# Designed miniproteins, single chains: the designs that were tried, part 67

Each design is a single chain, and the fold is of that chain. pLDDT is the mean over its residues in the fold that is shown.

## One batch from the design tools (miniprotein)

Design m2445
Fold by ESMFold2-Fast:
Structure m2445 (fold): chain A 62 residues (1-62)
Amino acid sequence: MTEEERQELIDYVLRAAEAAGRKLSKEEARTVIRHYAEKKGITLSDEEIDELAEEALKRQEA
């Protein structure tokens, strides 16, 4: 995964939260990341998905 792809995945989670009008849970963030990665043909491990979800959740606090 490139740095650009990593930022796109995180931004996608944040946009999904905005569209929902609420903060996403960690489980929801992981689901959103998996879905976006599948659409883009990006292969992610469960560990990478967890890391990206944690970063996205932290950004929701800001």
Scores: mean pLDDT 79

Design m2446
Fold by ESMFold2-Fast:
Structure m2446 (fold): chain A 67 residues (1-67)
Amino acid sequence: MPSAEDAEKAAALIAAAKTADEAGLALSGRVSQGLASPEAAQAGGRALKESNGDAKVAAEALLKAGR
């Protein structure tokens, strides 16, 4: 089960993405590594889609859902 520290690490990696495609890959990769819960990743993915690819918005949504 991911900790709050794992969620913060996942959010930082997603926020570092330079493109929407990189942010999407970072979301998928963090779930596979156990750094993000499926629920937090779904929140991040929805935020990424709704913001038309804003990686910072996706990272904030993942962090909020992971707490």
Scores: mean pLDDT 74

Design m2447
Fold by ESMFold2-Fast:
Structure m2447 (fold): chain A 70 residues (1-70)
Amino acid sequence: EEEKKKLEHQKKLAEQRLKALKELAEEYEKRGDEETAEFYRKLAEVIEELLKNNQVEEWEKKINELEEKL
């Protein structure tokens, strides 16, 4: 029961992160910074794939690593 609530909560957070990454990619693409836009697109793709596979643990690690680099 507790595990299901944690997974659903993390999925919602991942969906929010996914939207933010896609918005960043679009913003950088609009600026002509294709390299940075592609970088954020790949991150969004990874998050989306993790959501489809229900690999919430890997998603959490990826987000944490990205925040450390920022």
Scores: mean pLDDT 72

Design m2448
Fold by ESMFold2-Fast:
Structure m2448 (fold): chain A 93 residues (1-93)
Amino acid sequence: MEEEERADREREIQRLTEWLTTELGLPEEDAERLARALVDTALELGRQGVPEEEARRRVRERLEEEMERLGVPEEARERIRERLRRGEEAEAA
């Protein structure tokens, strides 16, 4: 169970890191840090049983904090927000 969660987490982190580097041109270190922060925050909120709507809000808040800390350009921030929104809509459908 824990090993399966770890494998799923690493796959999602790798997928987000690849997208952030390939599509947005972020440095690999910054992309991995951002991806890891987002995935770890989402998993922690899920483990705590936080309602889905509140969890999505907290993940978005964490995303904005990390993007500000890393100095992510506004164009890249908008693309990251759009991808996260599309992911949320796909799970709601």
Scores: mean pLDDT 73

Design m2449
Fold by ESMFold2-Fast:
Structure m2449 (fold): chain A 60 residues (1-60)
Amino acid sequence: SEIEELEKRLEELAEKEAELAKQPLTPETLEQQMEIGVERVELAVKLVVLKKEKEKEELE
């Protein structure tokens, strides 16, 4: 399901962010951390919307 795919992607991004945090602070690692942060926020919002829509469909 799309919900499961989004949850898996969020977990993968969290692991990438943790790995980047082990690296020295450089402009390159900062840019990557910012991009991961933005994607995580976007996916989290989409996940909330999809879960609400799923619950609405299950009530019908």
Scores: mean pLDDT 80

Design m2450
Fold by ESMFold2-Fast:
Structure m2450 (fold): chain A 68 residues (1-68)
Amino acid sequence: SMQEEKERRMRERLEELLREAERAGDEATARALRLQLEGNELRRRGAPQERIDEIERRGEELARELEA
């Protein structure tokens, strides 16, 4: 399905970006990418939307704090 293909490609891109961030020592980007991957994994497993929203919200908060 198009949704499955899109999610797989997004996951692969996020994993590559995470690896590059880790190699560069960019802890801020690495943490944000890990939360993105966790949210995507929860969606794939059919976790409750409330749990997915919580992880995404925490990722946004982390990104905001690291930009400050």
Scores: mean pLDDT 76

Design m2451
Fold by ESMFold2-Fast:
Structure m2451 (fold): chain A 57 residues (1-57)
Amino acid sequence: SADDEKAKQLALKAVNAIHEGNLEEARKYLEQIRSLPDSPVKANLEKIVEELLKKAE
């Protein structure tokens, strides 16, 4: 779906921001993922980004 594709793009941007050390930007992308309609893809990507952010802090 379009929402699942958007979730994937936001997750990629969040991961790139974490890699660059920009945790504030990564959190903004995580918030955008959280605002999308619920789906298994969204839930899985949200969890992955949350776990990566916790490890980067």
Scores: mean pLDDT 86

Design m2452
Fold by ESMFold2-Fast:
Structure m2452 (fold): chain A 55 residues (1-55)
Amino acid sequence: SREETVKKIEELMFEAMARGVPMEKLQKIGLEASKLIQEGASTEEVVKRMEELLK
């Protein structure tokens, strides 16, 4: 569901913040995730993309 996708996104973002990823980068990743959700991407696709961007 969308709620499950959002929860996983939030978990990844909080983990990245804890690791010291800059807020500017986190905002860009969040926008990318939002676009993928709007395009109907699966939770797995969104999570995979965010993980790639967080490297």
Scores: mean pLDDT 79

Design m2453
Fold by ESMFold2-Fast:
Structure m2453 (fold): chain A 76 residues (1-76)
Amino acid sequence: MLTEEQIEELKRLFEKYDTDGDGYLSVEELLKFLQALGRNYTKEEVEKIMKVADKDGDGKLNFEEFLYLLTGEKEL
């Protein structure tokens, strides 16, 4: 599990890439974020990840879903 420090750092990065300020990452924002973390995903792969992690089906990930995507290898 992530430490509280790691969660805080990820939240800061999430807020940096959340250009809309609505508490969600779009496919493009998520792709850019994952690339910044050194993960070499394609846009198509990120869209597939988004579809699995986005329980609301709105095409965006909130911070909780984003943390689950990074820490829980269960839904991808």
Scores: mean pLDDT 70

Design m2454
Fold by ESMFold2-Fast:
Structure m2454 (fold): chain A 110 residues (1-110)
Amino acid sequence: SAREAALTELARLLAEVGNLLTEARRALEAGKVEEAIRKLEEALRLLERATELARELGLEDLARLLEEARRQVERAIEALKAGKLEEAERHLGEAYRLLTEAIRRLAAEL
């Protein structure tokens, strides 16, 4: 069904966001701050698409979790640009936690 296809696409987007957050963390561990920022900016674009798709599907609680994850990624980028690595790592950890909760909620819809 169209709904099942949209739920599958949403799951794919959330998996890609998770991969980008993991790649950003690895880039930071390697001292590659600019690469980490690029990965996080890509994650923001995918989170915006995922949030819109969640709203179209009427999954308002999921959309709210994704909006909060997006805010945490934005704060992580700002912290990295300011040279505040520990602050950035806290925001990334919170984004990952929110993404994990979003994935669990989406699994309940499948």
Scores: mean pLDDT 91

Design m2455
Fold by ESMFold2-Fast:
Structure m2455 (fold): chain A 87 residues (1-87)
Amino acid sequence: SLEEESERLAKENAEYAKKGLNLATVEYLMEVSGLSREEAEELDRLARELSREFGLPLEEAMRLVAEARKNGWSEEELRRRAAEAAA
């Protein structure tokens, strides 16, 4: 139901926030890139790791991860791009 859906999304937002992830970004990745929820969550986790390792804002890291998936970049290319963005 719509009520259960709304409640689930609110709970997911809270859980994502605790992990430093963003549900809106996951939804964006699903809509723009056609990813499953699980794939989108994996990309968010990768973005968080890039943000931590390179000192990028989390939103910038998430943008790079989404772009990498859309364009078929390797994780090596993704990390290179993250390093360049941090310079």
Scores: mean pLDDT 75

Design m2456
Fold by ESMFold2-Fast:
Structure m2456 (fold): chain A 60 residues (1-60)
Amino acid sequence: MYTFKVKAPNEEAAKKAAQEVNKLYPDTEAKAEGDTVIVTSRGSLSRAIGAALTAIGLGL
């Protein structure tokens, strides 16, 4: 299991990023805690990295 924390510019961006990560990466759990997106992969490191990068791109 791999966990990454991604800082978004605001709470709305964090929520949108978490929703898109959960939609695109079903083996990954993403949640927004204020302006931070917490991405946890239950599978591989490569999936966790992909999900975290997606969260950054969608949150910005």
Scores: mean pLDDT 73

Design m2457
Fold by ESMFold2-Fast:
Structure m2457 (fold): chain A 55 residues (1-55)
Amino acid sequence: SMETQRQISILKFRKMSLKVSIDLAKKHPDIYSDEELEKLERELKEVEKEIKRLE
């Protein structure tokens, strides 16, 4: 459905944004805590799981 495709597109944009945030957090451990990095990595796994569920 068009709604499913829209949801997948939104999740793919979120996945790209999370990957950028994770890369920045890894490059700047002086600014981002290990807890913040772990939270971002958990969110990425959940987004990837949702994409697979909808595909």
Scores: mean pLDDT 87

Design m2458
Fold by ESMFold2-Fast:
Structure m2458 (fold): chain A 71 residues (1-71)
Amino acid sequence: SAEEERLRRQAEELKKEADEKFETAVNLENAARYAKETGSASQEQIDEILEEAKKLKEEGEKLKKEAEELL
């Protein structure tokens, strides 16, 4: 039905947004790891990047759960 197709599209959009947030979080975690290994950033700066990555993962999990509830 048109309603099922609409819900599927909404779920796909939410999953895409979740995936983008998870990808950004992984990139931030990799950047923090690199900065730690090279000594190019302070521990405070590394902790801030990791906190941002954590927040993005939490937001991504919420969006993924919302998408699952639509299906």
Scores: mean pLDDT 88

Design m2459
Fold by ESMFold2-Fast:
Structure m2459 (fold): chain A 55 residues (1-55)
Amino acid sequence: GAEKAREISELGMKLSREEGLSLEEAAKRAAEIFGVEPAPDPTRLGTRVYLSEVD
C-alpha cells in the first residue's frame, strides 16, 4: 500500500545516509527488510539471491 511505500522510501533514505549506500541499493535493502519488491528495481534475482543466503 501507499503507507508501506513511504516507509520503504524513508528507510532507504536512512540507509543511504547511515551506510553510504546508493539510492538504488538503499531502496533494495529497505524493500528486502519490508519483504516487498521495489517497483523501479529491474534486478528480480537480487532479493532472491539475498534470501537464499538467509533461508
Scores: mean pLDDT 62

Design m2460
Fold by ESMFold2-Fast:
Structure m2460 (fold): chain A 107 residues (1-107)
Amino acid sequence: DPYGKALEVVEEGIRNLDLSLLFVAVGYITGDVELGRKLAEEIRERQRRAIAKLLQLPEPVEATPEQLLEVRAEQHGVKVEELREAVLRDLERAREAVEELLREARA
């Protein structure tokens, strides 16, 4: 069930505040999960490099979703809570879209 798998991945994205997982969800829906995973990995790698540059570190580092939100909120001059709410809103919107596709596929 590709739509069920896509929903599971979007729910994981909500738990982890990880928008890159939306590419994996699209991969399940379109039948190209490998491309979706590669795109998600590329986005995560770019995020790690961007954080390392911002924090003046010599190499990319793994960051928690909270650390990513703190760094991006500072860059944009917004509150962390406002950015977290915006990310969650986008992920919830994606979940609703996948749930609708799943309902249509089961009808």
Scores: mean pLDDT 76

Design m2462
Fold by ESMFold2-Fast:
Structure m2462 (fold): chain A 68 residues (1-68)
Amino acid sequence: MEKGVKFTMKNDEEKKQKAGELGSKGLSAEEMAKALKELGAEDVEIVDETDTSLEPTEEKITAIIRTK
C-alpha cells in the first residue's frame, strides 16, 4: 500500500471508470500501468507514496490509483 500508479488521461468518464475498475482488481503496479496505457492513459508512472507531491489542476486530469 506504499505504491501507486500515477497517470494522466483526458476527461473521459468511461475511461476513468475503467481505470478505477483496474484498481479494484488487485493487479500488480506493473500490470496496472500496462493496462492503463492500453486504455490511452499518458505519463503512466509507478510512484512511492513518500516520494510524490502533486497539485491537482482542471486543465489536465492526473490521478493516482493505489496498489498493494
Scores: mean pLDDT 62

Design m2463
Fold by ESMFold2-Fast:
Structure m2463 (fold): chain A 74 residues (1-74)
Amino acid sequence: SVPHAIGLLLRAIGLILDAERALQQGQPQRAIELAQEAIDLAQEAKRIDPSLREVADRIVQEAQELIRQAQSQL
């Protein structure tokens, strides 16, 4: 349902913010774990409601960038 898909995107955004905080606190492995979870939720939301594709893809791009930054600190 659309409300369920929107809920997944809101959860994914929260995980991105948590991943950014983890990276700022020197916890790159934690940042990677949170960003990967955000990608999974965003992809599931897009699968449930394809009209959310643009927003979901942006979240995936932000999460992938956070993973790249965190991996450079390992």
Scores: mean pLDDT 90

Design m2464
Fold by ESMFold2-Fast:
Structure m2464 (fold): chain A 70 residues (1-70)
Amino acid sequence: MIKELIEEVARKAAAAGDLDFEEIKEKLEEEWKKTSEEDKEAVKLSLEGYIEGLSAEELEARWRELERKR
């Protein structure tokens, strides 16, 4: 599941710029591997929001909400 989510985000990001899809995908997978268990839920929500077309401000608000809960 998360791997497909990362792939979809990478495709969308690659389409928005001259960056290679494979390069973006590998970078996102590396970041995911470095992410702690607690932060993984926040990152997953941000990736889902990016696919949904949420703004950077809305993604930031979601991260802050999760941090406030912890």
Scores: mean pLDDT 70

Design m2465
Fold by ESMFold2-Fast:
Structure m2465 (fold): chain A 75 residues (1-75)
Amino acid sequence: TKSINEELLKKIEELKKRLETDPSQARYVLSELLATIVRLGSPELAKKAMTLYETSDGDDVTLLKELIELVKKEI
């Protein structure tokens, strides 16, 4: 729904600012974003996010950027 999409976008903006402020938190930000996508996202978005997380060979920062772009495209 619209309200859930707005909450997801707000959370992504918050997490992006945290990563920009302290890149050492990338792992925690990644975990928080993934949990938020699973909790608030559509079942299809959650499935895509989990698949990306499981199949990505990138570092935490790269995977986080990919997850953020995925959410922005899907909502």
Scores: mean pLDDT 77

Design m2466
Fold by ESMFold2-Fast:
Structure m2466 (fold): chain A 59 residues (1-59)
Amino acid sequence: MSEEAVKELEKLIDELAQRAAETGYVSLDEARKLAESVKNPEAKEHLLRLIDNAEADRA
């Protein structure tokens, strides 16, 4: 994964953590919306894979 992809992914994870701290949780729908806004394809793919795994664990 490129340095740009890692940096983008870290920013998104921080954003999700911030939202969880503010509301007590973050929904998978909200996380997926955030992933769709990612311009770096490597970071987007990685984040979507994490969301898919979380959904599978709950299903």
Scores: mean pLDDT 72

Design m2467
Fold by ESMFold2-Fast:
Structure m2467 (fold): chain A 94 residues (1-94)
Amino acid sequence: MAEEIEELAEELEKNMSKEELLEIARELIEELAKITGNEKFLEIALKRLEESEDKLSKKALAATIAYLLLEIYENDPEKAEELLEKLRKRIEER
């Protein structure tokens, strides 16, 4: 899984705009918050993402997405696989 997530993050960096990566990161933060029940994480993470939107590189966003996917995998492997499939499809539909 970790290797697949790393490969996907590299593909996302190459194929997605900064705006698309920000959207993906936002979606993954929401999913992780739902899985963990951590409302405070959701609030803090979304605020931090908004504050840093103009300062984050595509590489930093891809790394953030990889981290979020790994955290989702640790909490809900089935949901992580579903999200990986959706992200791969999004790359293809670009």
Scores: mean pLDDT 80

Design m2468
Fold by ESMFold2-Fast:
Structure m2468 (fold): chain A 55 residues (1-55)
Amino acid sequence: LKLTEAQKRGIAVYASLKAQGASQEEIEKALEELGLTLAEVRALLAQIAAARAAA
């Protein structure tokens, strides 16, 4: 699974804000600044989890 630098940054931002108890709206806003949607980041996380489970 090849991730772009923007996708890697989006995942890091999502994880950081979620750990800080940020609202869904705050997370969506931060991801929009990177050109990403919350749905895209969730899909990427699901793919990473599936790849790890297969290894």
Scores: mean pLDDT 80

Design m2469
Fold by ESMFold2-Fast:
Structure m2469 (fold): chain A 77 residues (1-77)
Amino acid sequence: MREEADRLEKEAEEHFKNGDYKKAGDLYEQAGRLYEAAGDTERAVRFYLKAGEMYLKAGDVERAQEYFRRAAALAPA
């Protein structure tokens, strides 16, 4: 799982650098799910926030809000 999440993060960063925000968001979201499943809440929150930011940059406000809410639900307010 760790190696898979690391690969997804690297792919997401490459897509972000190329301006492919939607694909970057999809890959960060997948990494967030892997960390959440592994019980690594701190990393899951960080990747869901990155996914939301990427979806916001892609103009997908609804999907961005979904992942910002998911991150908030995992982190105490």
Scores: mean pLDDT 82

Design m2470
Fold by ESMFold2-Fast:
Structure m2470 (fold): chain A 64 residues (1-64)
Amino acid sequence: SAKEAAKKAIEALKKGDYEEAERYLTLAYLQGTGEDKELAAKAGKALGQGDVEKAIEYLEKILE
């Protein structure tokens, strides 16, 4: 699910495993709908800009 993928992306980001994080972030985006999909897209943009903390913040909003 998008929530499970987001959770794994957060874990990977906290460990500094950006390759793993990108895989799970993409999965969260593909499986997400509505707000979850938008949050995953925002997290991806933040990560692309080097803002890891902001990326985690957006992904945590998917988990609620």
Scores: mean pLDDT 85

Design m2471
Fold by ESMFold2-Fast:
Structure m2471 (fold): chain A 59 residues (1-59)
Amino acid sequence: MTIEELEELKEQSKAAIEDIRKKVKTEEELKELKKMEEEVNAILRKMYENALKKIEESL
């Protein structure tokens, strides 16, 4: 997976989360969405770190 593919995935994930946020009606749903957003961001960060490390190893 390339850095550009990760950037696109990040943008798509943010758009999807914002769409869900507009549809949620309760505080509990908002809290669950925020936890999901934090988990997605953590996964993306780790994928970014791994991709950068592979690029450094290839240079």
Scores: mean pLDDT 78

Design m2472
Fold by ESMFold2-Fast:
Structure m2472 (fold): chain A 66 residues (1-66)
Amino acid sequence: SLSPLERKVLEALAPLAGTDKPPTKEQIREALEKAGIKVSDEALDEIYKNWDNLREAAKIIAKELE
């Protein structure tokens, strides 16, 4: 199961995950900041590197919440 923080991250990134084009690091940072989540450059790099897995997780979560 996802931790509360992991879920909050995925929820903040969900709008970016709905596009065919992967987001830039700055778009990821801005989306997280809008949700009140401040990340280090290192954490931002890790999110960016694992973007494909985050996109699939966000879509699955969104569909299950229907």
Scores: mean pLDDT 67

Design m2473
Fold by ESMFold2-Fast:
Structure m2473 (fold): chain A 69 residues (1-69)
Amino acid sequence: MKIDPDEVALAIGVMLLALAKRTGVEDESTIKLAERIAKELSPEQANELIAYARERGLDKIAEAIEKAK
C-alpha cells in the first residue's frame, strides 16, 4: 500500500482539529503543530483544513495554517 505523505498529514491535521474542538483548546502547542502540518500540505489540502477549522470555531488554528502556507 502506497501511503501519500500529504494524505497522512491531512488526516493528522483533521484529527488534531477534532481533538481541539472537543477540548476547546487552541493553545500555542496546538497552533505550532497545525503550522507544521500546513507546511506538508498542498495549498488545496491546507484550504480544506482551514475551512474545517473555521466551521468548528477554531479561528486561531485556521489563521496559523493560512499564515504557514
Scores: mean pLDDT 72

Design m2474
Fold by ESMFold2-Fast:
Structure m2474 (fold): chain A 68 residues (1-68)
Amino acid sequence: SALEHLVQGGKALRAGDYETAVAHFEAALAEAPRSALAWENLARAYEKLGRHDEAAAYRARAQEARAA
């Protein structure tokens, strides 16, 4: 489920396993594409990977999802 992927992604993010966190947050978005929380967590994972442009784009997606 999207919720399970959010939980597993969050655990990976806290463990410093940013690639695994990205995979789980992408899976959560595949099931729930309007999840602002999944977009925000994906942005955080990309920030940790040093991929700041992608992180900024995903934060914008999170803001749009909250507005909808």
Scores: mean pLDDT 85

Design m2475
Fold by ESMFold2-Fast:
Structure m2475 (fold): chain A 60 residues (1-60)
Amino acid sequence: SAFEEGRRLYALGRYEEAAAAFRAALAEDPSLVEAHRNLAAALRALGRDAEADRVLAAIP
């Protein structure tokens, strides 16, 4: 799944690709709380803190 791929990429330090995979997971299931949190973590690793905060605010 896109979520599993995102977690693998994040573990490898490939944060831009991880963020893209987590966004794909959220496009499939926007209720997936864990994908919101992992996307925010990837965005913070990239220095994109404002985007990370918006992602966390969108958690259902």
Scores: mean pLDDT 88

Design m2476
Fold by ESMFold2-Fast:
Structure m2476 (fold): chain A 68 residues (1-68)
Amino acid sequence: SAAELKAQVDALTAQARAAIAAGDEATFRRVMAELARLHEEALARKDWDVVRHILEAATELQELRDAA
């Protein structure tokens, strides 16, 4: 469901935030790759609600990394 996918994105976002704080570039890279896969899946299914949620998460993570 869209709610389950959003929860997965939220869990990945939390993991990426922890990786940024720890300087764990490998974990950050893996999480961003996983978000990209979910984005492609959501686009293929035309699940615009999930697409928006992923784009918001990716933007937040990029801004946080740039500030670190």
Scores: mean pLDDT 86

Design m2477
Fold by ESMFold2-Fast:
Structure m2477 (fold): chain A 72 residues (1-72)
Amino acid sequence: MTAEEFLKKGDEYMKQGKYDEAAEYYRKAFLLNPTNAEVWKKLAEAYEQAGKPDEAKRVREIGKVAVPDSKY
């Protein structure tokens, strides 16, 4: 399964209100493609909705480092 496939499954669980399952799939997508800013932002949102604000904060800190601003 690709990062895009995990992201799609995460989006499907978010629509169902299954935030823990959404976070699991977004986490898998993030591990496969940590440079995609959209993935870590969705993962952080899923953790916040799941009632895990500390995990959401950690993901935002990691994502900010993994996706540096382009200087070109």
Scores: mean pLDDT 77

Design m2478
Fold by ESMFold2-Fast:
Structure m2478 (fold): chain A 80 residues (1-80)
Amino acid sequence: SEESRLVAQMVGAVLRAIGLALELDEKGAEEAAERAAELYYELLLLQGMPEEEARKKAEEYKEKLKEKLKEIIEEEKKKK
């Protein structure tokens, strides 16, 4: 299904973002997080959420994901 495809791609983007953060690729992690948020937006629209609400939820998700990635990057920098 399209929902299963979007979920799989979103999970892949999140895992990519985490992997890049662990490698201290701050730009790559940010780009992957933005891709995950785009996919989340598409998923919310597919589930029947209004466009304005879906955009707000996707932006909130993006901000939270970027905050978590920043925490991972900061922790890994302390090890070096």
Scores: mean pLDDT 87

Design m2479
Fold by ESMFold2-Fast:
Structure m2479 (fold): chain A 61 residues (1-61)
Amino acid sequence: MKEELIKKAKEHLEKGQKAIREGNYQEAAEHFRKAATYLLKAGYSVEEVSKKIREAVEAAR
């Protein structure tokens, strides 16, 4: 379901933010790629997905 895809995306965004705070940038990139994949599957546009990822990265700095 779309809601399940959004939930999985959110979990990966949170794991990516945690990885940034820990200095694990490669792990963060992997989580953000997974989050983007789930958001695209949920019907978000590339622009919307890019914005959400940028906001998550900035919030973790």
Scores: mean pLDDT 84

Design m2480
Fold by ESMFold2-Fast:
Structure m2480 (fold): chain A 80 residues (1-80)
Amino acid sequence: EGEEVKKRLEELEKELVELTKQLPEEKQREVLERLGEAQRALREELGEAAERGEPEAELEAARRAKEVAEELVEEVREEL
């Protein structure tokens, strides 16, 4: 399941980048900045999970990042 969540997240990131190419530059930067914030949060949560030795916490962090990416994809689709 963890690997599937990470694979889905990668697919969403690629889809989001492709969709943003049709947005005005200002909106594209805003969306990519929010994605970057989600990626930073994931990195920090993965670090904390590694310190605790909790694979479930790592999976939870990946799921949260996936949810943010899904929300961003939906927002971009609504603007197109």
Scores: mean pLDDT 78

Design m2481
Fold by ESMFold2-Fast:
Structure m2481 (fold): chain A 76 residues (1-76)
Amino acid sequence: IAEGEKLNREGKKLFEEGKYKEAADLFLQAARLYEPVDPRKAAESLFNAGSALKKLGDDEKAAELYQQAARLLESL
């Protein structure tokens, strides 16, 4: 879905710019859009959001998102 791809692209750009909170928000939005139609892309977006949160020092939230991504992949 084009909207999810746009959000992931914008999130990656923000991540490269060091805007980790904004990047995480966009990756989480992309994950929600992908979840019902493309669980692999949803998992990728959750992993990217977790990586952004880890850059902010939010290791606990990052771990939660990584676990959610892993569960999506295990259900395939």
Scores: mean pLDDT 83

Design m2482
Fold by ESMFold2-Fast:
Structure m2482 (fold): chain A 91 residues (1-91)
Amino acid sequence: MAEEKLLKIYREVAEKRREELERLGAELQAALEAGDRARAAELALELAELQLEIAREVAERAKEEGPEVAELAEEMVARVEAELAALRAAA
């Protein structure tokens, strides 16, 4: 099933970046709890940029699994790119 293959690839790629994801997530939560909106916005942007790097690596690996997995990965990249663009426009 295409979604299961995509999830497996995503998990493997995300595991390589797990420490960065956990650090950024914790820092973002701390900034939000402190009411530091400027820092929270910067951290959200940094986290979105990391998610885009992960999505692009997943998309490259997905091409080898077949067109269904590749299409789902491309949709994921487009969604993350749109989110990053929205965050940049809001800053």
Scores: mean pLDDT 84

Design m2483
Fold by ESMFold2-Fast:
Structure m2483 (fold): chain A 59 residues (1-59)
Amino acid sequence: GRLYRALKDYEPVLPDELPLKKGDLVEVLGNAPLGRVLAKNLKTGEVGLVNMAGLEEVE
């Protein structure tokens, strides 16, 4: 998938959300509703939903 970088720390509010630390690289696996994506955090190996507004494309 496409590579993105987390712009800020994110602590999950819902159980399907991906925890992020600023600077973490994530691979987008698919699209989700409301501007979200299913992504894998490459540092932790965790998979979950991320808001696209919190991500910056690396390429």
Scores: mean pLDDT 81

